# Designs tried in a protein design run: designed miniproteins, single chains, continued (5). Part 69

Each design is a single chain, and the fold is of that chain. pLDDT is the mean over its residues in the fold that is shown.

## One batch from the design tools (miniprotein)

Design m18382
Fold by ESMFold2-Fast:
Structure m18382 (fold): chain A 69 residues (1-69)
Amino acid sequence: KVTLGHPEEVLEAVRNGDLEKARELIREHVEEAVRAFLETLGVTDEKSLESLVETIVEIEMEALKKLVA
């Protein structure tokens, strides 16, 4: 299964109200996972990588905001 990377650091950032740091941590791990996924598919399109990373990061951030709200 795909992990959230360093969940402890993400949770700490959210607890401290540092949503920007939480977003950066999520983005770093999403980028690693998306690169590995696209390599498995033989896709080398940078636009596809960027699009998937941004989409997943936004979904994760919206989920975090919903949990806090």
Scores: mean pLDDT 73

Design m18383
Fold by ESMFold2-Fast:
Structure m18383 (fold): chain A 107 residues (1-107)
Amino acid sequence: MKKALELLEKAIEKAEELEALMRSDPRVPPSAVETARYLKELIEEFKKAVEKGDIKKAKELSTKITGAVIRLVGELVGSDLPEDLKKEINKKVVEIIKLVDKAMDLL
């Protein structure tokens, strides 16, 4: 359990970095920034569910996290953002997914 919480804390840090990156560039659609913020909130709720031992809630939240990621990537694919910015955002998204999945595997 403790190791899962440490992974989720790192996922929250990466989600904060993602939101900050997306907020810092005016070319990023506001809807995508809101989706990144929502992703962070879902990971924070996932951590709270794990702290409470609510494994069912944690599994439901991991599914919502995956949905938020799919939505975020979809919004970016449809946008006229520079390739390098899309790559950097995608890299952070992949890092977040890996941390959440690894935390889920420990439950």
Scores: mean pLDDT 86

Design m18384
Fold by ESMFold2-Fast:
Structure m18384 (fold): chain A 70 residues (1-70)
Amino acid sequence: PARERVEREQEEVVSPEEAELVRAAEAAMRAAWEASAAAAGYTLLSLRIEVRPLGEKHLVRLTAVYERPV
């Protein structure tokens, strides 16, 4: 069947404490993104969460891939 695929990327600079909260909440964040995608008629194929040091802060990058039937 024909499918539409969409990729989205978001980046945010956060404190080290916020970066730790993101790591701790990864499963909950994934579930929320899956639920949001499903509500819009998409299936979440992958969600990648990367946390890297950036000077005094941390960089959080989220990459999501969605698909739906067309």
Scores: mean pLDDT 78

Design m18385
Fold by ESMFold2-Fast:
Structure m18385 (fold): chain A 116 residues (1-116)
Amino acid sequence: SPLERARALLRRTLQALSEATVALGEAYAATGDPRLKEQAERLVAAQRELQRLLSDPEATLEELRAGLERARRLFREVIALLEELAAKHELSPSVKAMLEELRRLVEEIDRLLAEL
């Protein structure tokens, strides 16, 4: 069902938020750019909120949609920041891999939201 597809994608976005937070920490260690720390804090806040939403068996499709839209916005912000930094700094292979994973996940969220 659309609800089950939204919940499944939200579980994957929660995992990606956690992994992206680690990648932002690695990028911060390499560059010292304070925006990476600020963005990591925003990802942690979103992870807590989306975890509560996913844990609610009564969560509506509209609420799950809003959660996915928030995650998509944050992932796009992370992608833009990491792309800017990659132009100025050599980023680790793990950070580059996370950037490509986030791009694919944003495309998956876009496709699902268009079908909901």
Scores: mean pLDDT 89

Design m18386
Fold by ESMFold2-Fast:
Structure m18386 (fold): chain A 93 residues (1-93)
Amino acid sequence: SPEEEAKKFVELILKDPVAAAEYLKQNIDKLEDPEFREALIKYLKENSEKLKEPVQKTFLALLFLDPDFAQRVTVLIARDKELYELLLSLYQP
């Protein structure tokens, strides 16, 4: 289910940010699924205290692996105001 996939993705970000970046490259279409995005926001909020460095490392890995894909991911995220603002908060000190 989209909820199970989103939960596993957040767990992957926490455990292995590089593998999470690779997962996103294979599954970018999931960011266009409203159910996946809702579940992703939920699980990111539940784990926010632990996610600052892992999220930063995941985006850095995306940028180094494929800068064109990193740009496309950013555009898709920016279309969802709540997801975008949540992820920005994880980059702030």
Scores: mean pLDDT 83

Design m18387
Fold by ESMFold2-Fast:
Structure m18387 (fold): chain A 104 residues (1-104)
Amino acid sequence: NEKAENLKDFLLGQELGKDAKTLSREELLEKIKEARKWLEEHYEEKIREIAETQSAEVALELAEKALEDGRYGVAAAAYMLAAQSVSGEEAEELRRKALELLNS
């Protein structure tokens, strides 16, 4: 599923953004493989549903699950995805939550 793979790449980019600036290329590739496997084991179904439906509700469920798991970059990315499926002040609030998580 091309859409699900692209979504995983987006989630990993937010999760590993700090690591990308600090780690060697070899260490970063290993962390990418580990994190991708973790996404596939724990978030696969929600990622696939978001990729197919673009549901803000499912994206918010992913954000909550990621927060519980301490995956703050994934949670931030999920809030950004939810914001794309809503408008106005609700979208602005979700983007603000994402930024707060990325700055923590």
Scores: mean pLDDT 85

Design m18388
Fold by ESMFold2-Fast:
Structure m18388 (fold): chain A 96 residues (1-96)
Amino acid sequence: SREREIRELTELLEKARKEGREIYFEIRAESTAPETEAEVSFVVEKDGERKSLRVRRTVAEVAAAFERAAGFEGGEGLAVFMAELGVTPEEFRALL
């Protein structure tokens, strides 16, 4: 199911970018210690409208997701990062 979710997220990201949506993420944590809770916000922005999806993970989990995503290029990297943090295609589609 993970490979299927990554494929579906990659397709949604490509479609959103072709439709002029800017997609990025923001990370908030009070410390860089591995056990610290971090809030990751995935943001979709178009024509001044901003929608976001937030997930809470440890700094260690976010770092591990980044390392996995680094093995992929282009839009697939962001899709891998989203999937590793438990973001589903259905949740991301709600931002579009």
Scores: mean pLDDT 86

Design m18389
Fold by ESMFold2-Fast:
Structure m18389 (fold): chain A 62 residues (1-62)
Amino acid sequence: SRAARRAAARAAVREHLAAHGLPLTREQLDAIARELGVSVAEVEAAAKELAVEEPDWLTALS
């Protein structure tokens, strides 16, 4: 489902930031999208959701 894909994208973005820190680059977003089989737009939307929910991530996406 779309919700499951979004949840997977959010989990992957969180794991990537936890493992590698900032910055979250376009190349990294593309890599996550390819790994999960979703669009870059889906990963980017997930990252923006995390930035809104967790203010500490907002600086990473600015």
Scores: mean pLDDT 72

Design m18390
Fold by ESMFold2-Fast:
Structure m18390 (fold): chain A 91 residues (1-91)
Amino acid sequence: MKYKLYGKRLGKPLEVKEAKNEEEAIKIAHEEFGISEEKVKEAIKLQKEEGKKAALLNEGTDTIKTFDNEEEALAYLEKYGGARTLVIVEL
């Protein structure tokens, strides 16, 4: 399945990346946004287990939340997201 990633780094604007599969999504999250591969895998696993389309992880606060759609996940990211926060959306 394809993925879309929304990430924020300290002092940088929100960035958007696309991944052709889960392996590439994990790689982009780690290499571009500095999120641990294990935390990204945990977020994707939880998103799939709960039957949701999106997950938000904040590695700085050790928070993972799942959302029915991209719009809800991005609204949460805008209100509560900071450095080391990532939204992963299944396309």
Scores: mean pLDDT 82

Design m18391
Fold by ESMFold2-Fast:
Structure m18391 (fold): chain A 83 residues (1-83)
Amino acid sequence: GPAIADTEETRRLREVLREASSGGLSVEEIAERLREAGLEELAEALLGAAAGEEEGIRRLAEIMGRLLHAPEEDVQRLLEEQR
């Protein structure tokens, strides 16, 4: 598969996702953790996507694709399947 970038942003994202995977964080709490990690744009996109905003889903897919070096279309499809 495509290589996952090992950047500071990707490391912070992994830390937030690890905390979220422990089960207990709401979408709003995950967004707050992302803001604290300096991923404010990702936090805003996540909240928009959770509110059912197509623009939010698209922006979230774009940001995640950029951070993970994954095809944007594949990330968007995964996010749409979580609805």
Scores: mean pLDDT 67

Design m18392
Fold by ESMFold2-Fast:
Structure m18392 (fold): chain A 95 residues (1-95)
Amino acid sequence: SIEELEAILEQARKLGLDEEVLNLIETAIEHLKRGTPPDLRAALEQLLRAASLVKKRLDEMKENKDKYSQSTIEELQALLDRLQEEMVAVARQLG
């Protein structure tokens, strides 16, 4: 939902994710507000790119485990899981 993605966006800001990830989520929200099938496809593509960047960051943190707290890694994993749940919801709307 739009409200869930807005909550994800705020969590991403709190975790210090870069502007590229924030902009992708924000653009996906704007597409979902329009709600046409092309907009739903565009939203899904934006969320897929955002999830890919979050996964890259998570993988980097796991490779440098001594530099990052377990709590921070878990928070980023939870955010990735939430993004993936929203992607599934958008995909269901497309059929």
Scores: mean pLDDT 87

Design m18393
Fold by ESMFold2-Fast:
Structure m18393 (fold): chain A 83 residues (1-83)
Amino acid sequence: MLEELLARAREVAEEDFALMKADPERSLELLREAAETGPAVDPAAAEGARRAAEALEAGDWEELERVLRETAEARARAVAARS
């Protein structure tokens, strides 16, 4: 069910946000790697990682949380569309 996938996606985004807030330097390295290597595998996730990296570099925690949530929800919708 899409609603259940969206609820789980939001939980994952909240967990990711908490981890990124705890270790922003390592998180930034991982996000940059995902943005660079990800377009060939998952363009939407790679774009989300790029936007998240920009928000994290800017110290814009509100934008980071929004980007993580939007990316997770977009991926959940893509999974639901394939089911």
Scores: mean pLDDT 79

Design m18394
Fold by ESMFold2-Fast:
Structure m18394 (fold): chain A 55 residues (1-55)
Amino acid sequence: GDVVLSREVVFESPDGKLRLERVTVLRADGTIVEESVAVVNGREQVLDERVIGRA
């Protein structure tokens, strides 16, 4: 299964309705991926994924 290694809030709107996060995930195959995530009204959307390493 995938393991979340870190989650960082990089931006949050003053009204709390938009949050931008950077999430680092260890995939089941050993790939380490950095995801850029937007959270809008509690709904999560992955904007970009980048492979940053391998375990």
Scores: mean pLDDT 81

Design m18395
Fold by ESMFold2-Fast:
Structure m18395 (fold): chain A 89 residues (1-89)
Amino acid sequence: MEELTPEEKEKVKAEFQKRIDRIKSLLDEAKKNITDPEKQKKINFLENRIRALELRLQYLDRRGMTKKEAEQLFNELDIIEKELKKILE
């Protein structure tokens, strides 16, 4: 499996962190404004998924990251962003 170069890994980390920070900002806004119990459950689920992804990124940063693992991280972010957009609509 192809391992990312140090340069590619730093680019992945920067893009991932930027997207995580945006998602966290939107989740914080949603928590203040949404009172619907079903939407609150979905927000809590997404917060837990984001935390798991942050821990996975920290682990991969320490160990080394493959292209496949970077793709998996971004695929999970895409799913979270899609679900968050549905909640905020």
Scores: mean pLDDT 84

Design m18396
Fold by ESMFold2-Fast:
Structure m18396 (fold): chain A 93 residues (1-93)
Amino acid sequence: GREKKIKEIRRLIKEAERYIDTDPEKAIELLEEAVKKLVELGANPARVIEAQDYIKEARKYIEEGKFDEARKKLREAIEIIKEEVEALERRLE
């Protein structure tokens, strides 16, 4: 159940971090899937929205050819997603 989805989110984050410099569009896809799983697990809605906003800003920067700005926004989204995963793991203890 919940533990399996948390492990899946952690794998998605790790893969996104791997792609952030080489394929930021792929990193966005992985982070959007991670956020979807966070929503299914009942993560904090305000934090979910914040992560989604950073992902949206990153996509806009990619469309503008501003890859350095896009990578910074993706790293901000990753930090929020990591913090929400840690909060969900603490609720299982």
Scores: mean pLDDT 87

Design m18397
Fold by ESMFold2-Fast:
Structure m18397 (fold): chain A 92 residues (1-92)
Amino acid sequence: MLEELREELRRRQEEVAARVEAEAGPEAVENDPVPSPLRREALEVGAAAEVAAIMLAPERTEEQLARMEELIATSPLAREAAERVEEALREE
């Protein structure tokens, strides 16, 4: 289950990143000052993937825990990803 979730999030993040690159060009992807709808989607998918990565890490830093809390508070997709990871861990 955790491997499937990790692979799903990675695939979605790559797909959205490719779409952002196609629209804005590679130089603009990291330095876009104003979120377009596609860039906003990329940020939400990235937040979900980041939360899952932090929760699945064997050790977490204080900075990573604070980051996870911020992402869960601000992104519905990040919160959903956190809930899915918790459910998968409870099944093990």
Scores: mean pLDDT 70

Design m18398
Fold by ESMFold2-Fast:
Structure m18398 (fold): chain A 96 residues (1-96)
Amino acid sequence: SGMEEIEQAVEGMNAALPILRALSELDLSGAETARLIGALFALTSRLAAVVSPEETERIAREVAERAREMIAAGASPEEVVEAVVEALERAVREAE
């Protein structure tokens, strides 16, 4: 389990990267950014623990693309962040 736990943590962190990159286009405060990073790593780590690496990456990419589409459509930072968190929470819940 030791190596599997490390691999899952790395997968979770890697999955957060495309989402964080999309969200970097938002003008968030330092405090908001720190809170978002923490929540995102927690959710993507949970996702990596319950789905395959391939599915984790696919879900993360889809969430990142949706975030970019919302930003391009003029959605507020609050709406984009809420949608991202909700999508990841839903993915974790569906996977059990």
Scores: mean pLDDT 82

Design m18399
Fold by ESMFold2-Fast:
Structure m18399 (fold): chain A 67 residues (1-67)
Amino acid sequence: SSELEKKKEEIKKEMEELLPKVNELLSQFGVEVKLEVVDETTIKVTYTRGDEKTVFQVDLVELAKSL
């Protein structure tokens, strides 16, 4: 659906705009979040807190459906 593709692009743009602001806020608590585009529909998220590192992947299509 063209509607789903449009929502997917809007989510991507919103993430790109908000990421610097979120990271600035989270860095005050010793937390860092890194977003990497894996493919057209998948983003890799790396969450770091001190020595703890968690990595997971987000499907943008599934995320768009859940919103």
Scores: mean pLDDT 72

Design m18400
Fold by ESMFold2-Fast:
Structure m18400 (fold): chain A 76 residues (1-76)
Amino acid sequence: MQSYIDQLEEKADQLTKDAGENEEEMEFLASVLYRIKARLQEAANQGEAMAKTVIEQARKELEKAKEDVESLLKSK
């Protein structure tokens, strides 16, 4: 659980730093990742059993957001 939250934070930071000419798209992705991280961190503090459901939901949301942005970047 904690390693997944750490991965989300690192990924959000990396997207912001590597944004370059795609700053708006990368800032959007980073915003989604930071919001997901906050929810996961709160759920993790409530205990492992409760956190697992929230983590699975957040992971699906993150993967969809990543795919949406990747599709937009390829369409440019």
Scores: mean pLDDT 68

Design m18401
Fold by ESMFold2-Fast:
Structure m18401 (fold): chain A 78 residues (1-78)
Amino acid sequence: SMEENLERIKRILELLREGRSKRETAEALGISPSALSHIMKTELGLSYREAKRLLSSFESEEELEDFFERIRLKYQLN
């Protein structure tokens, strides 16, 4: 469902902020690294490496929440 996908995306963003590797994030979600790459491209338009770099530049929890809210709004518009 949309809600399940949004919760998964939020968890991915949290793991990226923690500095987790692609393999560690995929394992935490119970999916393959290939499935994670697909989710990243389809939902965020970014590779795991690009997303990790972006998230590491966030200085506050507010920036992370704003990024997630933009993703949520994209789901509401489709």
Scores: mean pLDDT 80

Design m18402
Fold by ESMFold2-Fast:
Structure m18402 (fold): chain A 81 residues (1-81)
Amino acid sequence: MARAEIFVELDPARAEETFEAIRRLAAETPEVVAVERTGPASVRVTVEAPTAEEALAAARRVAERIAAIPGVTRVVIGPVP
């Protein structure tokens, strides 16, 4: 299994509601294996798939959905380990 990480920055004024929206999205997405709050306005989302290519493709789809959430200010996909 390969993993890809998505780093998300939030609007500090809306951080709690935006984080809860990200958690709801993750609960509906089987490829998301972890959602971790890394700071007051930052979140890390971990995606897992059988191959590095599939993990990166899943991360791109999830990142696009996260970017559509109100209060998300930045989304960056990290390298596959």
Scores: mean pLDDT 83

Design m18403
Fold by ESMFold2-Fast:
Structure m18403 (fold): chain A 101 residues (1-101)
Amino acid sequence: EEEEREERIERYLEAAKTNPFGFIYNVLYELGKKDLINELIEKVRQLVAEGKSYEEILREIYEFLEKNDPKLAELFRALQEGDEEKMREIIRSIVDEIEKK
């Protein structure tokens, strides 16, 4: 349903802005990309153990996503740039992919 779909997109947009890390994990889970979730968790754990700053961890997450899921990397970049229109466009595409599953 179009209205329910738009509400879902707005909820995802708010989640991405409020908790981008948790949002990425939830999207990967919904898409069935469990291997990427495990790799991302291990990468973050390693960076934390190495004493990396929050900014360095975010950069490493972006580079990981750019290599393994370019659509999520573009969403993360749009979030950092404050481009809400681009974020909605990408989230709409992600929702469509989840619904086709």
Scores: mean pLDDT 77

Design m18404
Fold by ESMFold2-Fast:
Structure m18404 (fold): chain A 103 residues (1-103)
Amino acid sequence: KKISVITLEGKIDEEVAKQLVEKAKLEIEAGTDVIILDFSRAEEISEEGLEAIKEVAELAKKNGVKVLLASPSEEILKKLEEAGILPLFDAIFKSVEEAKKAA
């Protein structure tokens, strides 16, 4: 079983959003079973960041890949919830280590 961790750092702006989608596509093509989005180092999320996260979750579901969230801040979690994208994820965890146990 292959688990891929994608770490998001600082402000998840348009550039970070594009990199996130590209990384997720490469991991899915490489045969990953689970993607963990690590928010432990993420400070802020833009509208482009929210759209990218939604795109990643939708692509993963279409390909039978599980998507888990790790370590979102309260502010990021609130923005994901308000954008209506939280239901696209299988679970939210306090750490990457806890997410890996559930993967």
Scores: mean pLDDT 85

Design m18405
Fold by ESMFold2-Fast:
Structure m18405 (fold): chain A 107 residues (1-107)
Amino acid sequence: SLEELVKELKKLVEEFLELAKKLAEGKISIEEFIKKAQEILLKLEDILDQLGTLDPKAAEIGKKIIDLLKEAVAEFKTASPEEIKKKVEELEKKLEELFKELEKLVE
């Protein structure tokens, strides 16, 4: 269902944000972060394909979410821990707005 796909997408995004926080804290390497982030992104692309078959508007929002995560991975490769922390806070705010729009579609 659309609701189940949105819930899974949100869970995977939360996993991504926890990995990013661990990276900022020095608890994981950038190499480990990239590997795990790529695994999450692959699962998110599968969810995006399924969203596209159910609701084109949900797929549009899902793509924006995934594109933000892809951009964050690229930026984190050259960022300091302090910069990663700030970027994660900015990313969380943008993701919250996109999830509010996405959740309207499952009402």
Scores: mean pLDDT 87

Design m18406
Fold by ESMFold2-Fast:
Structure m18406 (fold): chain A 80 residues (1-80)
Amino acid sequence: MEEERIEIGADQLVEYLKSKGGEKLSASELAEESSVSQSTVNKILDYLVEKGLVEREVVRDPRDPSRKVTLYKISEKGAA
């Protein structure tokens, strides 16, 4: 795993999440906005969660309560 590549993608995702003012976004939405693959976004998000810069939440889809959706938002540390 390349730290330099992860840090570059991490900075981009952190700034994007900060611009959303604490809004919760899925990895799919972040992949669409960041122009990287969803697999790459998932790896970067894992890294950011480990660093405490992003929070991970699992919620029920309001239209389908049997379905779980993983959402991500900026943490207090990441927003500073």
Scores: mean pLDDT 74

Design m18407
Fold by ESMFold2-Fast:
Structure m18407 (fold): chain A 57 residues (1-57)
Amino acid sequence: TPEAEAAMRAAALEELAKPGATDQEARRAAVLEGLARGLSPEEAHAMADRILAEIRA
C-alpha cells in the first residue's frame, strides 16, 4: 500500500541518518517495517530493494 511504502522509505532514511549506517542496515529497517505492516516477506524484500535503489539514484 502507499502507506506501507512511505513507512518503509521513512525507516530506511532514518537508518541512513545514523553515523556509519550501511545500505544493508537501511534495507533491513525497510523490510522489518514492511513486515510489521502486513506485507509478505517477498513483497517486503522487493519493495525495500526498490526503495534503496531510488534513494541511491
Scores: mean pLDDT 84

Design m18408
Fold by ESMFold2-Fast:
Structure m18408 (fold): chain A 79 residues (1-79)
Amino acid sequence: MEELRKEAERALRDAREAREEYERYKKQPEKYTSYAAAGVRLSGASAEGLIVYKRAEELGDEEAKKLALEAIEIAGGKI
């Protein structure tokens, strides 16, 4: 369960970083490539978060499940 929580924490960190970059570059037209790259990273973080969420649900790890859910929501995904 500790490893799963670390994976959830990583997914959450990746989602937060990608979201911050996406929102920042969205306001800077000259950084369209960075904006697009951040969008791709958000999609990846959403997928990673969903995988961790499902695994946490199967194992009954409520802490990892909560962290993964937050990562999915920040990345713009839905459950």
Scores: mean pLDDT 80

Design m18409
Fold by ESMFold2-Fast:
Parts: structure tokens; sequence; C-alpha cells
Structure m18409 (fold): chain A 136 residues (1-136)
């Protein structure tokens, strides 16, 4: 259906934006000396790339695994110190967007709207993490 094709396009855009946000977060964490958070974000990036390259079923699995990595990364950034709090705040927004996207994939009625909102959040997180990186 047209709705399915539109949902697939938004999912691909969301996965790309989320992957770029994770990559920007990894670079920011690395410049702060938070190597553990950077490693978790690189793992999340690879999972999001696998989701982008795979079919819809692979997207759900890899998105769920990326969610877990981002949640752990946010917690570790939070524990790193006051300087990492902006990274932790953006990562919390990002993994919430991933969780919402997972729910959206399970809902054929509202999934397109949920994925569109998740895409907006991922783009905002990317811009925010890039701004943090540029101030380091």
Amino acid sequence: SLTLQETQKILQQFLQAAAEAARAGAEAARRMGDEETAKLLEEAYKLLEKALKGGPGDAMVNLSLAYQKLQEAARRAREFGPEAQPIADYLEQLYQALQNAIHGLADPKTGKDILSQSLQTANQVYDGLRAVLERL
C-alpha cells in the first residue's frame, strides 16, 4: 500500500538520522575522554546501519539492540561527570525516539506519525550533539 511505502521511507530516514546522531555523540564523548560511552555509541551506530540495510524484521531487532546500547551509553555519560550531562540528555532523547519508533513499527494505524515524530527528535539530537562537539 502507499501508506506502507511512506512508512518504509520515513523509517529509513529515521534510521539514518539516528545513526548520524549516535556517531556525533561518539565523537563528542571521545573528545571528552569518555571512551566507554564512545564505544557504546559506535556499537549503536553499527546496529542502526544494520537496521537501515536490512528488511523491516531486521530493522525491529537491530533497533531494539541499538536502544539498549544507547540507554547504557546515556547512563555512562551521566556518571562520567558534569561536562557530559548535555551528551547524556541528548542520548536520553535519542533512545526514547528509538523506543517510540519500535512501538510505531508495531502499529499500522499511527506508525507513520510516530516515526515522523521520532525522525524530528533524531534530527534535533544530531544538531544538539554536533553543537556540543563544536564547543569542545
Scores: mean pLDDT 88

Design m18410
Fold by ESMFold2-Fast:
Structure m18410 (fold): chain A 84 residues (1-84)
Amino acid sequence: KKKISQETLKVASFLLENKDKEFTPEEIAKKLGISKSTVNKALDELVKAGIVEKFKRGNKTYYRLKEDAEKKLTELLNKSEIVK
């Protein structure tokens, strides 16, 4: 029912600040102090939205901000009008 969760916005903001780097879900979870399951849900939503790209190297899956999505993500973070 809700468009984007607060946790998804936290993951998105982290990737925007680290736009030139790639991360595993475990690395993001450690950096943000949230659960890996929450990070995985957030990353799945961001990949579906075309904001984050997913790629595999060896036995690990990495995620990074899609270059063309930087502006779109910045707009989402600046317009987060979630009041509760």
Scores: mean pLDDT 74

Design m18411
Fold by ESMFold2-Fast:
Structure m18411 (fold): chain A 57 residues (1-57)
Amino acid sequence: SEIEEAEKRLEETSKEAVEEIKKAPEMDSREVARLIGRILRRIGDEIQALLEAKRKA
């Protein structure tokens, strides 16, 4: 279902984000800021996709 697919995507994106954050100590401050911004935007999009899938069900 669309809900299950959206849930899986959000879970996978969250796990990938944690792995990317673990690399942050080797990045400069601007790279860290860009990484966090990118992660937050992606997670926000996945949350909206999940909420829309729930509304369609």
Scores: mean pLDDT 80

Design m18412
Fold by ESMFold2-Fast:
Parts: sequence; structure tokens; C-alpha cells
Structure m18412 (fold): chain A 104 residues (1-104)
Amino acid sequence: EVSQEDCETIKKEFSKLPEKAQEVILTNAEKISLEDAETLLKNQSLSASELFKEAVKMYEGLCKDEALKPLPEDVTKDVLGKFENLGPCERAILVMASIVKVCS
């Protein structure tokens, strides 16, 4: 679902994030299955690069001081079942982590 061109754009946007945010996203990506990440992105109407940009804006606007913790293990093990019940900051992190998982 995610093109090589989108993954290149995502890698550039990811590298602009603060180091601590990059660490949290990578830690969460490691815990998410590739299958769940791909399915989550397939269910979205936007391209992966546009989704990543929106998630970054949400993170920068609302989550800068609070969302530096890894997502709970139940969330990373059940991405599809938990997504709709997450707060905006947790959803932004989960979306970014899922996109990074697919592009890695």
C-alpha cells in the first residue's frame, strides 16, 4: 500500500522530529506487527505521507509535552481493536509508528 516515494518523504519528515519523539515512535513500531500496521493504513482515505504529516501536526500541537511515553502493550498488540478508543495524541503516535513499521 505505501509506495517507495511515500516512504522517502516519510523518512525525511521523521528525521525532522525531536530525537525523543523519534525514539518513542521507533519503540512503538518495534512492538506493532507489520500485518496490523498495513491493515491500519489500508483503512485510511489519505496516502501514508499525508497521514504522517497530519499525525506530526497533531503531535506538535497537542502532544509535545505529554506523549513522550511508549504506548501501552495492549494497544501495540491490538492496534486495530484499540485505534478508535484512543485519544488524539495516542492515535497520532500509533499512526506514525505504523507508517514507520511499513517503511522499515
Scores: mean pLDDT 76

Design m18413
Fold by ESMFold2-Fast:
Formats: C-alpha cells, sequence, structure tokens
Structure m18413 (fold): chain A 115 residues (1-115)
C-alpha cells in the first residue's frame, strides 16, 4: 500500500544521507548530478500531473545551481532534493511510488560505488 511504500522511501532517504556524510563534497556533487538526472527523467516520464512535474524539476535544478554557486553545501542540497522527492511521493499513486523507490535504489548504488 501507499503508506508502506512511503516508509520505504523515507528509510532509503535516511540511508542515502547517512552514507553521503562519508563522501567528499566533490563526490556529493556527483551524487546530486546523478539524482537530478534520474529523478527528472522519472518526473517527466511517470508523472500524472505535468505542471507539478515541471515545477519539481525546476526546484531540483535551482538547488543544483545553489550548490554550484556555493549558496548551500552539497550535503544540504542533497537533503533538500530528497525532501522534494518525498513531497512528490506523498501525492503519487502506488505505481509512481514504486518507480520513485527504484530511483532511490540507483542513487544508493551510485553512493556505494563512490565508497
Amino acid sequence: GKEELLKKIEEKKKKILELAKKLSDEQRREVIDFLVKEYTRFLLTHSEDVTRAIGRTLRLIGIRLDVEWGKISPLEGLKEMLDILIEEAKKSSEKQQEEALKVLEKVLEKIEELL
């Protein structure tokens, strides 16, 4: 059900952030770039609300630029991006939540490759 999938998504977010603390800022930027690419593809491909998907995508790009310009740390940027993913997951169908969970699994694999 939706609530069970949301718990799994929140657990993956916590694991990603814990492992990201072990990375350098340069490696954290690589994770951010990977997350933006994978999650933007998901939003634009699987979203049932195109306006919301575009809005979420622009927010992700804005956070990526804030990290690049030094307004926020890479770790804070990653946290804010994952918060956007959870906001979207709460409004998503079970099928869309399952696809979002797959994106988080790919992000986790990317982090494990950098460790």
Scores: mean pLDDT 87

Design m18414
Fold by ESMFold2-Fast:
Structure m18414 (fold): chain A 77 residues (1-77)
Amino acid sequence: YFEELRELGASEETLRLLEELSKAVSPRTFEQLAQRVKDALRLARESAENLDTEGVLQAAKRLQALVDEIRALVEAA
């Protein structure tokens, strides 16, 4: 699953945060957040390929919010 995220363009920082998240939260919570990250990365790529600038910006905002949420959960653990 981490390789899929790397292939979708996830940063090493995001991958590290997801690894720490897997130790800090339940498997269900981890799967939900990891899937949301995957969905945001996929939307960013599809929007870029379709030349949808607004779609790229929305996907980037979603990804930033998810990374911030994950970091907060890791720090709380």
Scores: mean pLDDT 78

